# Designed miniproteins, single chains, continued (5): the designs that were tried, part 22

Each design is a single chain, and the fold is of that chain. pLDDT is the mean over its residues in the fold that is shown.

## One batch from the design tools (miniprotein)

Design m16782
Fold by ESMFold2-Fast:
Structure m16782 (fold): chain A 70 residues (1-70)
Amino acid sequence: MDPEKAGELISRAGAAATLGRLDEAIRYVEQAKEVAPEASEYLNKALEAIRAGDVETALKYLSKAAKAVE
């Protein structure tokens, strides 16, 4: 595990989701899951929200995932 790398990937996913770049957001969340499997529950919920176009819910779960990898 690399907490710095996981945090960076989660931050990039949040930025991409906010910009409507949902495919990029999904890629960053999947990479974060590989680096930080312990955050997978929150990252999976963020993925579901991104795929549904619910950016607000996605950002909420990405925030929880970032806290879990710290």
Scores: mean pLDDT 83

Design m16783
Fold by ESMFold2-Fast:
Structure m16783 (fold): chain A 79 residues (1-79)
Amino acid sequence: SEEVLAQAEALVDAIVAKDADATTRASMGLVRALMAKGISFSEAMKIVNDAMLKAIKYVNAGDVEAARQAVLDTVEKAL
């Protein structure tokens, strides 16, 4: 879905920018987008936290494309 993809991209961009407020906003946006697809709040939070940890790992390694793919793969497996 376009909303899930948009929030996933915003999350990676915020992590790359090292913007804590933007990261929180994008992560909560992704939680809401997953809930709109029928995922419970607790499950959406777990999915987004897993995606965020993977994205941080890849961004710290200098691989932004791998970070983006890791977020998308984590979200897609949950849908």
Scores: mean pLDDT 86

Design m16784
Fold by ESMFold2-Fast:
Structure m16784 (fold): chain A 61 residues (1-61)
Amino acid sequence: MSDEEQSQIMKQGVAQSSTKSPDEVGQQVKQQLLDKGMSEDDAQSNGTMVKNMSTAKKAKQ
């Protein structure tokens, strides 16, 4: 998986924050990264980052 592909998955996750909870978005991104062959530790870290970004985005709505 490329850094650009990882970035796109994370950005698409954050974009879905209007229709999904931060936890759902974070879990979705973690699963997508795992499916692409990322390690569980890295996928969890990136999923948590997207969850935090989604929370921040919702706080401004």
Scores: mean pLDDT 79

Design m16785
Fold by ESMFold2-Fast:
Parts: sequence; C-alpha cells; structure tokens
Structure m16785 (fold): chain A 81 residues (1-81)
Amino acid sequence: MIDELLKKAEEALKKKDYRTAIKLAFEAVKEAFKQGDLDSAEKALKLIDKALSGIKNPSLEELIDLGMAKLMVGVLKLVHS
C-alpha cells in the first residue's frame, strides 16, 4: 500500500500534477506513520517538498499537510533513535 502510494505520487509529480502528488504523498506519510516506517515516511515527505516547490500559491491545507508530515517524520525519528 505505501509503495503504491509513493509510486502514484512520483507519477503525478512527473506529470506536474503537484496537488495530486501532495495528496498521495501525504497519505503515504500517514500510512508509514501508522506502521512505524521511517524510511517510507521520509521518502513521502521529500515528494511533498518537491511538489510544493512547483506550486506558485500553495493553499493553507497544503501547507498544513506539509507541517503535519514534518511532525510525523520527526516523531518517527525520535522513536528510531
């Protein structure tokens, strides 16, 4: 499931569908967080960052998703340390 979400997010990013890429990558972060999968969560966060760089005016919701993704990855790093 996580790998499928990451693949779909990367495909959306290649097509310059940045908003779909953010949505799919954020779903991947949430699933990785539930499973304690730091590596997948970090990959998904990088996809969110890359997609946001392609958007001139990100929405408040997109910025909140980025903030929550960073928080979830940060928590996973603390648990894995």
Scores: mean pLDDT 86

Design m16786
Fold by ESMFold2-Fast:
Structure m16786 (fold): chain A 90 residues (1-90)
Amino acid sequence: EIEKLKEEFERLVKEGEEILERLRELSEKDPSDYVVQFAMLALEVELELILKELEKLAEEFKKLGDEESAEEIRKKIEELKKELEEIKKK
């Protein structure tokens, strides 16, 4: 059902954006703090899982013939990846 897939897309995007915001907040903390380092690593793993779920979702839309939605999801994946790399450069 296409509506359920669209709801899943919205949920995954929101979760990914929330993780990136938390990573930015942590990146402003003391980088020698082990608690901060562990929290950032855990959030990076969570974001990677979200990116994998988004990739699966794009493939499902493609199977349904919805190339436009599949491409929108792929663009969002690249945006989230770019933001993560920018945070990691600090």
Scores: mean pLDDT 83

Design m16787
Fold by ESMFold2-Fast:
Structure m16787 (fold): chain A 55 residues (1-55)
Amino acid sequence: MEKAEEVARRGARLAKQAGLGPEAAGRMARSLGRDEGLNEEEIEYAGKLAEKLVE
């Protein structure tokens, strides 16, 4: 769970710096989660959290 939260924060940060919205933050977080070897549940959690952090 800690890795999923870290990935979510990274995705949200990247999206904010690029001027992109919640959809992009979620996609970035899911991509990062797959690269980190997270399972499907953790990847979905990271994506949803990243979307909320940008909103």
Scores: mean pLDDT 82

Design m16788
Fold by ESMFold2-Fast:
Structure m16788 (fold): chain A 111 residues (1-111)
Amino acid sequence: LPALSEERLEAHRYLAKAVRAALEGDLEAAQEYARKAGAYLAKALSPEEVEEQSVRYAAAVAEVLRAAGVPEEEALEIAVRLARAALAGAGVEVPEEELRERVRAALEAAR
């Protein structure tokens, strides 16, 4: 992997904690870790880059959850909730339906 800034590395550490919490069924903890990840991304990236990265991470999270046996629509809903939490942590506003459609499109593109 290429070297990341400290802020981006911390964001990825919190994202990993969010995914683990989601797999353990603790969606409240998962959302809190996602919020912290977004706050760290906002220190390193523009609002537009935070939005793009949050969509990509959400699609990756949905795929991990689906591979772990979570039904596709439930995995998508969890991923969208985590993306919304990350964007809130970053101070970026995106309508939920727009975010859901972008995550769905990114997930389909990864297939």
Scores: mean pLDDT 82

Design m16789
Fold by ESMFold2-Fast:
Order: C-alpha cells, then sequence, then structure tokens
Structure m16789 (fold): chain A 92 residues (1-92)
C-alpha cells in the first residue's frame, strides 16, 4: 500500500540519521515491494551508496529520487526523501 511504503521510507530516514544504513536498506527494499516507485528505487540506490561511503553518488541518486517523487505527485514521499538527504549531508 502506498501509505505503508511512505512510512517505511520515513523510518529508513530515521535509521540513516543514526548511521544504520543496512537496516535502512532493508526497509527501503520492503517499501519498493509494497509500492513499486522509481523514487523509492533511487532512494534505495542512494542509501546503498551511502553505506559504502560514497556520499557523492548517494546525493546524486537522492536528487533523481526527488525528481521522480515530484513526477509521482507524492508530497509525503518528497518530504521523507528530503530528511534522508539531510541525514546523509550531515554524515559527511
Amino acid sequence: KKEEAVELVKKAGELVAQGKYEEAVKLLEEAKKLYPSEAIEYALKAVKAAAQGDYTEALKYLGKAGEKAIEEENKELIEALRKITEAIEKAR
């Protein structure tokens, strides 16, 4: 369900803020299964890149995730992705 997938993305953002990237990846994989979304797919790629210490690649994928969330007209997902972006920027 779309709302359930967005809640998983929000929880993943909280885990990213804590440096728990592997746990965040698992939640984003679950979110993608519940609601297939290019925005969620790019968010998943971003958090995987951050887990490897590639913050430049992570921020590029988050930019693409944001573009796709805007195309999908999903305001709550846009806000959840912004929190993930902020967490990764602070982790640098």
Scores: mean pLDDT 84

Design m16790
Fold by ESMFold2-Fast:
Structure m16790 (fold): chain A 61 residues (1-61)
Amino acid sequence: SPLVERARELIRRLVEAIAAGDQERAQELLEELHRVQGELSPEEVNALSVELGEEIRRAAA
């Protein structure tokens, strides 16, 4: 799904912004990600939430 690809791109950018300490950019990316998640199925949202958690954990290590 193009929306799932878009959400994964936003997750990547969000993790980069968090790692850089760019709170303003991270907030903008979170808002866009929430918008995209509104268009996805509950199953897709759950899978992306797991992905986001793993990406944040890796960036924090």
Scores: mean pLDDT 80

Design m16791
Fold by ESMFold2-Fast:
Structure m16791 (fold): chain A 64 residues (1-64)
Amino acid sequence: SLEKLYQAIQLVSRGDLEGARALVEQLIAEGVSVETLQKALALIDAGDLEGARRLLQEALSELL
């Protein structure tokens, strides 16, 4: 959902990688922007917070 994407962006922005990872995995399981979110998950795992945030914002724009 859009709400979960906003929450994931907030968690990444404050460095809560475990929380962000859990929400992104849940969104992927729900079939939301799977390709983009899988890329975001890889960047979260790499500690690239800026890259992860950009991809989460891209996923959000795909739903608008």
Scores: mean pLDDT 83

Design m16792
Fold by ESMFold2-Fast:
Structure m16792 (fold): chain A 136 residues (1-136)
Amino acid sequence: EEEERSQRLAEAQANFDKAKAEYDRAKKTIEEHANELGELVGPEYKEKILKLIDDTEARAEALSVAEAYEVLQQGKDELNKLIDEATAEGVAKASTPEEKARIIEHGNALKEAVSRYAEALLQLKAYENYIDGLRA
């Protein structure tokens, strides 16, 4: 029974560590592509994207897993809308097909990173709650 609990705790910790690594990678990818998109379209888009990430994370932190899911989905939808607006504005102002393709690529990469970020953050919260339950 104690050995089984220790094994479950070790497995849960390993899953938490994997989710944290995915969270860290997704957040770094967001920062990199938000910076590139900001340079191509306007620095205000980088500022708005990063602020919305931080605000969404702060709102989700004090909530249950189920409530955090709803907040993260809303934040993802708001971020996708902002990224689509930035991409559309950038494409409309771009002078070459290569520049248009680059803007679209960074926009798509940023939306993918946002999805991975939201999923990883929710997994972190779920595993933290599970680990706390095992130690109770």
Scores: mean pLDDT 86

Design m16793
Fold by ESMFold2-Fast:
Structure m16793 (fold): chain A 95 residues (1-95)
Amino acid sequence: MLREHSDAEVAEALATLDAFVLSSEPPSDEEAARLAEAARILADHYRLKGEEELARLAEELLRAIEARDYEAARRLALELLVEIGVRQIKEAVLG
């Protein structure tokens, strides 16, 4: 399950979640597969960094996508993106 991913793969995964959160329509099967892969990449990435809460949110997001619960998936994706954004702002201000 844990796999190291490139910065480009992580950036693409985040862009995939941004597009999903901004959409009001259910994803196609191809879009759902890309979302599941994005969630896996982020779960692995944050787990390896010791960011337990971000890894947990990504794992919950993956489960929601696999269950085709896209309402829960959008909520979890938004929560994950907000938490990542808050962390980046704190690192920029406090670093």
Scores: mean pLDDT 81

Design m16794
Fold by ESMFold2-Fast:
Structure m16794 (fold): chain A 55 residues (1-55)
Amino acid sequence: SLEERIEKAIKDVEEGKLPLQEASRYIREAIAAGRLELAQKLMDAVVKRIKEQMK
């Protein structure tokens, strides 16, 4: 399901395994499906990962 794919993408982002381009694709798919909560969770994971790289 889309939810399972997004949850996996969040874990992969947190572990540094998912490129930002791929994360962007999943965010767009979640928005297109009307799953704004899933899109927001993935976006939050990406932002957190970027901030960790800046520390």
Scores: mean pLDDT 79

Design m16795
Fold by ESMFold2-Fast:
Structure m16795 (fold): chain A 99 residues (1-99)
Amino acid sequence: MEEEIIKKAEELTERIVENQETDPLQAEIDLAMLEMLIGVLLTIAKEHKDLKMAEIAIKAVERALKLAKEKNAKQEFIDRLEELLEEGKKLKEEIEKEL
């Protein structure tokens, strides 16, 4: 599951970067899908106090962010990924305090 989630995040990130100039609508759809994927993982982590799920979400966003920066993604996309990363890190801290 972890490997599949990270791979999916990387695939979506590559599609976003490839399409950001030539197909902006598809890029926005793929970004929404990436945000939904991470959001579902964070929701599960919060509801179940699942530290491992929070860590998987964080790793997926970190991999996507690294790839986006390497491929010169638009700053707005990088900013949205950084917001997701901060949300994930905050949730991980909250779960760790409750364990």
Scores: mean pLDDT 84

Design m16796
Fold by ESMFold2-Fast:
Structure m16796 (fold): chain A 69 residues (1-69)
Amino acid sequence: EAKYIETEDGKKFGVADADGKLRDITPELAENMAKGFELAAKIDEERGSDPETIERYKKLAEKFKEFAK
């Protein structure tokens, strides 16, 4: 099981537990993260926010969706 997902920028996104250690990213957690990023992208798109930010949220959502499979 993966503890983080790496983006194109080399940044790592993970979920820390109460002890500050990265927890395992389960398919359920990955699906919930993907939905969160999709919602953020949709809200920013409707508000006419920065296209680069919207694209980053969409890419993060796709990476988490792929992990959830």
Scores: mean pLDDT 71

Design m16797
Fold by ESMFold2-Fast:
Structure m16797 (fold): chain A 58 residues (1-58)
Amino acid sequence: MAREAAEALARGDGTKANPVIQAASDAGGVELVQKAVEAAIRGDPETAARYLEEALAK
């Protein structure tokens, strides 16, 4: 889930990324989601996935 969302975000595909980003924001907070988005924009979906997983992990 998080890896697929990070790859979609790096491609600009909000439809696949948005549900996971929303869940991560609700669970782990906006700071981790912001770091994930920044990593994806830089072309690092692996780091973006890690931040999303951390936000979702509780």
Scores: mean pLDDT 75

Design m16798
Fold by ESMFold2-Fast:
Structure m16798 (fold): chain A 60 residues (1-60)
Amino acid sequence: GELAARAHEAALAGDQEGVRAAYAELSRLSPEEIRAELEAAQRAGMGGGATVAGEALRSQ
């Protein structure tokens, strides 16, 4: 939900620091929580958020 949305907004704004901060927070979640963030981003059409959440999930 909120973490993937923040990553999406940061990506659209070109805020690389914001993207890295959101990725770091996502990487502290369980794989199940990261998957929930990814699915929420995909349902909302948030491509940037889905990308960042997907990268965090692959890092688990």
Scores: mean pLDDT 82

Design m16800
Fold by ESMFold2-Fast:
Structure m16800 (fold): chain A 84 residues (1-84)
Amino acid sequence: GALGLALGIAGLLIGLAATNGLGAALGGLFAAAGGGAAGTNLLAGAAALAGGLAAARSATSALGAAVGAGGAIAGIGALLEALL
C-alpha cells in the first residue's frame, strides 16, 4: 500500500545516500520496475533493505549505523506490505 511504498522509497533514499556508484544502479532498477505497483513495492523494499544494510555495515559512527538500520527496517516494511 501507500505506507509500504513510502517506507520503501525512504529506505532506498537512505541507501542511495550511503552508496556512491551503486546508488545510480539502484535508481535505474527502481525506474525500470516503475509500472506495476506490486513489483515497484517489492523492488523498492529489496533495494532499501540492501542499501540500508550496506550503509549500517559501513558506518563509522553510531548515527550512521542508526540511519542504515532505519533504511533496512523500512525495506522490510515495504517487502511485508508487498507480500501481504
Scores: mean pLDDT 54

Design m16801
Fold by ESMFold2-Fast:
Structure m16801 (fold): chain A 61 residues (1-61)
Amino acid sequence: SDKANKLLKQAEKYAKQGDKKKALQLILQAASEAQSLYDAGDTETANKIMKQVAKIGAKVF
C-alpha cells in the first residue's frame, strides 16, 4: 500500500529527529492500513507492512 509506505517513511524521519510521539502516531496509522488490508483479504501486502512496522518500531523504542 502506497499510503502505508508513505506513513512509514515519515515515521522514520520523525524517529531520526527524536520526535518519538509523532513517529509512534505514524506507525500506528500504518498498522491501521495493514488491518484494512487484512479485512480486504490482501494478507500478503498486510504482512509486508506489519514487518516494516515492527522494524521501524524497534528504532523508536
Scores: mean pLDDT 83

Design m16802
Fold by ESMFold2-Fast:
Structure m16802 (fold): chain A 111 residues (1-111)
Amino acid sequence: KPVVIVTGAGGEGGKATAKALAEAGAKVIAVDISEEALKELEKELEGYDIETRVGDAVEVTRELLEKEKVDLVVSADQSLVEELKEIAEEHGVPLADNGIEALQKVKELLE
C-alpha cells in the first residue's frame, strides 16, 4: 500500500489532493500548520487510511522520512517545492508538486 505525505493538506488544493489519493487506495499522511483544517479533513476522509500531523511542512516531512517508509511526497505549496524535493531526494523518495502527477504516481505504485 503506497504511503504518501501531502503537505499543505489543510488548503483547498491540498485537501482535494489528499482526498483523491486516499480514494485511489493510498495511505495519506496529511500535514498542515492548521489543526482545525486537518480535523475537518480527517472527518471528511473517515473510513480511508489517513493520519494527520500538525506542524511546519519541511520539519514534519523531514521527521516522517527518517521514521517512516514513504513512497511519495506531495507539496501543495509551490514555494516549498524545491526545499521539499531536496529532502525527499535525500531519502530516495519522489516529489509531486500537483495532484494530477501525485495521483499518477500512486496508481503506478498500486500496479
Scores: mean pLDDT 85

Design m16803
Fold by ESMFold2-Fast:
Structure m16803 (fold): chain A 55 residues (1-55)
Amino acid sequence: LSPEEIQKVLDKGKEAYKKTYKKLLDSGVDPDTAKKIAIEVGNKEGFKLFDELKS
């Protein structure tokens, strides 16, 4: 993967984390639980893009 593709994967994960965290907080989920779920979603989205780019 190129450095630009690696950066895109990292940015995708961070964006997914931020969006998920905000949605969960807006839905009344407590911050600790929301953070844990958002981290898992961010990692999943990042790895998904990584797999798509390396194929």
Scores: mean pLDDT 82

Design m16805
Fold by ESMFold2-Fast:
Structure m16805 (fold): chain A 67 residues (1-67)
Amino acid sequence: ARELLFAPVAGGGVRVTELGAERRERDLSAEEAQAVAAEAAAAGATTRGAPTPTSVESARAAQAALA
């Protein structure tokens, strides 16, 4: 089974970490990360985190509203 972790990075890109027998890391654009997440989900792999920075952007907006 494959498990992929998505972490947004500064500048709108996404770091993808594949967890399994061998650990693999890649820096992808947001569009590439979305495509990888869709393919992984279709193949029955587990994905964690957001393939887009939407959740981080929402958290940042909430934090700004509280300041």
Scores: mean pLDDT 64

Design m16806
Fold by ESMFold2-Fast:
Structure m16806 (fold): chain A 51 residues (1-51)
Amino acid sequence: GEAERERARLEKKSAEYLEKAKELLRRGEPVERVMRAVADSVENELRARQV
């Protein structure tokens, strides 16, 4: 249904932010930038659970 599509979209965004966090970590970027990407991933996961 439409709720399932919205949940999938948010879960995909969560996964993309987590992959971004891993990439930033591999590049030796400041930990604060990595943590921001992790926070964005978590926020999208929590939003997905509320749809």
Scores: mean pLDDT 86

Design m16807
Fold by ESMFold2-Fast:
Structure m16807 (fold): chain A 73 residues (1-73)
Amino acid sequence: SKEEIEKEKNKKILEVTYKTFRRIADLTDELIKKKQTASEEEIKEEEKKFEEEVKKIMEEREKEIKEIEKEAE
């Protein structure tokens, strides 16, 4: 039924969102640890890498959600 398809779609979107948050949380923890021992120049480089990685993860999430939505059509 359409209701079962919608339910499954929403479940998959939620699972993708949780995986995204976990990945970002792990990267945040890694960045914090690196900052404790890094020079000022290394911190700037690591922050830039972190921002680029988070952007990629968010773009991947958006793409996966769009694919899930298309499958539910």
Scores: mean pLDDT 85

Design m16808
Fold by ESMFold2-Fast:
Structure m16808 (fold): chain A 62 residues (1-62)
Amino acid sequence: EEFKKRLDAVKAALDAQPWLTPEQKAAFRARIDELKEKYERGEITEQQAVDELEDFLMELDA
């Protein structure tokens, strides 16, 4: 439960970034929602979800 709240907070924080395009915002929202669903189904661990999200954010920052 707490981890899902953290993912929602990250989604809100990224949505607030003015340098991201609407397409990029849509893409990372979809990514976070996908990770949330996989975590909820027990397909990935909290750590795996964090690692995937960090990799995605580093791609956007490059």
Scores: mean pLDDT 75

Design m16809
Fold by ESMFold2-Fast:
Order: C-alpha cells, then structure tokens, then sequence
Structure m16809 (fold): chain A 62 residues (1-62)
C-alpha cells in the first residue's frame, strides 16, 4: 500500500533512529492513525522493529 511505502521510506531515511508514530505522521504527512496501522502491518511482517520507550512506542527498520 502507498501508506506503508511512505512510512517505510521515512524509516529508511533515518535507519538508526527510533521514531514514534507521531513523528512519522509529521514526516510523511499522513494521519497518526494511518501511520500506526501501517507500522503494525510492517512490524507483523518483521520489516520494522517495535519497542516501548517509557509511555511511548518507538519504531525503526529491523
């Protein structure tokens, strides 16, 4: 999907950085809900690594 490709491109631009869904929404121009759905699909496929950082969830390329 186009949304997954945009999220993936943003993560590839900063491959060593942990980013929140809100930060990815800002970088991609997508809503936070759309980014979260794309990230959940990418994480289920093992493409994106997810971890908890305090009260927030952060993501980067696997």
Amino acid sequence: RLRELRVLAALKAQPDEWLTAAELAERTGLSQAAVTRALNRLAARGVVERRRDGRRTVYRLA
Scores: mean pLDDT 80

Design m16810
Fold by ESMFold2-Fast:
Structure m16810 (fold): chain A 80 residues (1-80)
Amino acid sequence: SLEEKLEEIRELIKKAEELIKQGKLKEAEETLKEITKKLVEAKELLDSLSEEEQEKYWPELQELGSRAGDVEDELLKLKK
């Protein structure tokens, strides 16, 4: 379900943040790639739902996308 995908994405973001803290940048980068794939899948699933369900889940999907962007920004800073 969409709710299950959003929860999986949330857990992957936490994992990426922890990997960054541990200096495991390559593993964090691979986790970010998985996050990006699951965000695309979640968006495609969202687009197939009713307008009411899209309105319900869109804010959470946007939040998770923003948090994934923060992870990407941290990785870019640490690679220089």
Scores: mean pLDDT 85

Design m16811
Fold by ESMFold2-Fast:
Structure m16811 (fold): chain A 66 residues (1-66)
Amino acid sequence: SEKLRRAALHLALKYGPDTKLTPEQVRAELLKLGVPEEEADAFVARAQEKYGDEITPRELLELVEE
C-alpha cells in the first residue's frame, strides 16, 4: 500500500529508523497518517508476528517492501 509505505517513511523521519515502538504506538501513528483502521490493524498484526513488541521504523519499511 502506498499509504503504508509513506506512513512507515514518515515514522522513520519522525523517530529515527532504529527507535523501538510498541504495536499500540505504531497503530496510533498509522491512523494519524490516514491509514484505514482495517489496513492499520492487519499491518500491525504482521509487524508484531515478525518483530514482537519492539518494532522499529526500519523494520516497518522492510515489511512494506514484502
Scores: mean pLDDT 87

Design m16812
Fold by ESMFold2-Fast:
Structure m16812 (fold): chain A 59 residues (1-59)
Amino acid sequence: SAAENAARAIELTEEALAAGKLSEEEAQRMIDGARRAAEQGDAVAARAVYHEAKKLLGE
C-alpha cells in the first residue's frame, strides 16, 4: 500500500541520513515526498522514494 511503502521509505531515508549518505535537507525532502505520496494514495510514488533510499544505502 502507499502508506506501507511510505513508512519503509521514511525508515530507510532516516538510516541513510544516520549513515551520512545525504544531508538533513535532502532527507527532509524525501520524507516529505513519501508522506505526500501516502496522503494521496500513490503507492508508486512512495515506492520510488523507497528505492532512492535503498540506493543511497548501497543496495
Scores: mean pLDDT 85

Design m16813
Fold by ESMFold2-Fast:
Structure m16813 (fold): chain A 90 residues (1-90)
Amino acid sequence: MDKERLFEEVALSLVRMEVGIAKAHKDAEGLLEAARRAIEFARESKDPELQREALELAREALELAKELGTADEEELEELEKEVRELEEEL
């Protein structure tokens, strides 16, 4: 099982890049989008290590969005709740 894991690692790396780009541009919406993608990745991945990395990335993106102070508060709260619930299942 190397192809599936490699594709998942590449997909997660792309999400990390999205977080970095959104942070550089102070794009709170982009950070929320990256967090949603990381959460979805964590839900679909069958690898516990990659799931944990994805949830850590989602948490980082949400913290960065909160720091910018321009994120939609309701979306931020919903995404933080999803990350917390998924972390408890790991």
Scores: mean pLDDT 82

Design m16814
Fold by ESMFold2-Fast:
Structure m16814 (fold): chain A 79 residues (1-79)
Amino acid sequence: RYARWARILGVSVDTVRRFIDFMRRQGVSSSTIYQILDNLGNLSRQGRNVSDYMRRITTLLLNQDWDGFQNLFNDMQRQ
């Protein structure tokens, strides 16, 4: 379940669960959610602040800024 992602991302299991559930409620597909988690895992392995990226994703989705969301997602993939 969420425990593996919590270890990879350096956050609590509750944080991962709430983040995934939030993205699902905002209409993000399961395939996109797991691609985001994979990209965050890659950023974590590089020593990047995953919590900062999670907060930025949350803010963009709360503001219905889908263009900003897509731009951030593309930027994360280039890292």
Scores: mean pLDDT 83

Design m16815
Fold by ESMFold2-Fast:
Structure m16815 (fold): chain A 66 residues (1-66)
Amino acid sequence: FTREQAEELIKQAEEYEKKGDNKKAARLYSLAAAVYYALGDEEKAKEALEKSKKLDPSEVIEVFDT
């Protein structure tokens, strides 16, 4: 995992969010959060996860709660 990969995921998420595809945007933010977490960048990981939850809270909680 690299920071560049996380940044690309954030850019893709922002594009889908602007198009109104909140589910795809939420998934991409969630993936970016996982990459940042793996890099030890907890602040960026939490920020991306917050954005994912705002767009579609069920996307993250459903996967991690079960």
Scores: mean pLDDT 74

Design m16816
Fold by ESMFold2-Fast:
Structure m16816 (fold): chain A 60 residues (1-60)
Amino acid sequence: AVEEARRAVERAAKEALARGASMEEAVDIAQQVGRELERRTGVRVEVSLEGNRITVRAEA
C-alpha cells in the first residue's frame, strides 16, 4: 500500500541516521529503498532534503 511504502522508506532514512550516516547518505539510502519498492509494487516514492528535514512522499 502507498502508506506502507512511505513508512518503509522513512524508516530506512531514520535507521541510517541512527547509524551515523549524514543527511545526504540517509537520503541516498531512502531513495534506493523507494526505487526497489516502486519496482516491486508500482508505488512511486519521492525523497527530498529540505533544510534539516528529510521529506518522503508516496503515490500509486
Scores: mean pLDDT 80

Design m16817
Fold by ESMFold2-Fast:
Structure m16817 (fold): chain A 71 residues (1-71)
Amino acid sequence: APLSPELEEELKEVLAKVQELAKKYVETGDKEYLKKAAELLRQAADRFAEKDPEIAAKAREIAQEVEDYLK
């Protein structure tokens, strides 16, 4: 894998947190959970930018899609 073990573990944690926030949105209808998910994805993209620009780009794309949905 192109990621170090440390970054791979961080990616797993980020994805788990994003999934948890998405579930809370589905259950509550509260768009604040989607805003938090998008923010978390943008933060992850910044951290991965040097080590894995492809994963960083995908994370930013998903964050942008979520933000556009919230308009």
Scores: mean pLDDT 78

Design m16818
Fold by ESMFold2-Fast:
Structure m16818 (fold): chain A 76 residues (1-76)
Amino acid sequence: NSLSLINQGDYDGAIRQAEQDLRSGRISRSQALVLIGLAYLRAGDYDSAIRYAQQALDLDPNNDLARGLLRSAQEL
């Protein structure tokens, strides 16, 4: 899964998996945005992580994972 790929350092694989899971309906759009943003955060692309976290919060303002991701990316 995408989170497992992120934990292994395969950020490109994690992003592709999240996009596939979204296309197949396995995860919601807000979940996919959080996973993609987390992959960018772990890769050191903080600007992309912020952008994806903000998009996830626009879709689901109560998404604690998206809020946590946004804070982490902004504090780095």
Scores: mean pLDDT 85

Design m16819
Fold by ESMFold2-Fast:
Structure m16819 (fold): chain A 72 residues (1-72)
Amino acid sequence: EGLEVFLERLPQLEAEARELVSTSSDPTERRIGQLVLEAVEAYRAGDFEKFAELLAEALQLQHEEYQRELAE
């Protein structure tokens, strides 16, 4: 179920990541976008280990950024 929802959103995640890389002035947001794009490429290449690694790194950075915003 979780994987199915993720696969349905994969084109949207790729588009959002490209927007972050091209439009964001925040280096952290650009890094998150870059990691997501690299994860999508790894998935398409069949490198599921690299995909999991890159996605985990992107999610960790996104979580830290979100917590920073909440904490001021």
Scores: mean pLDDT 75

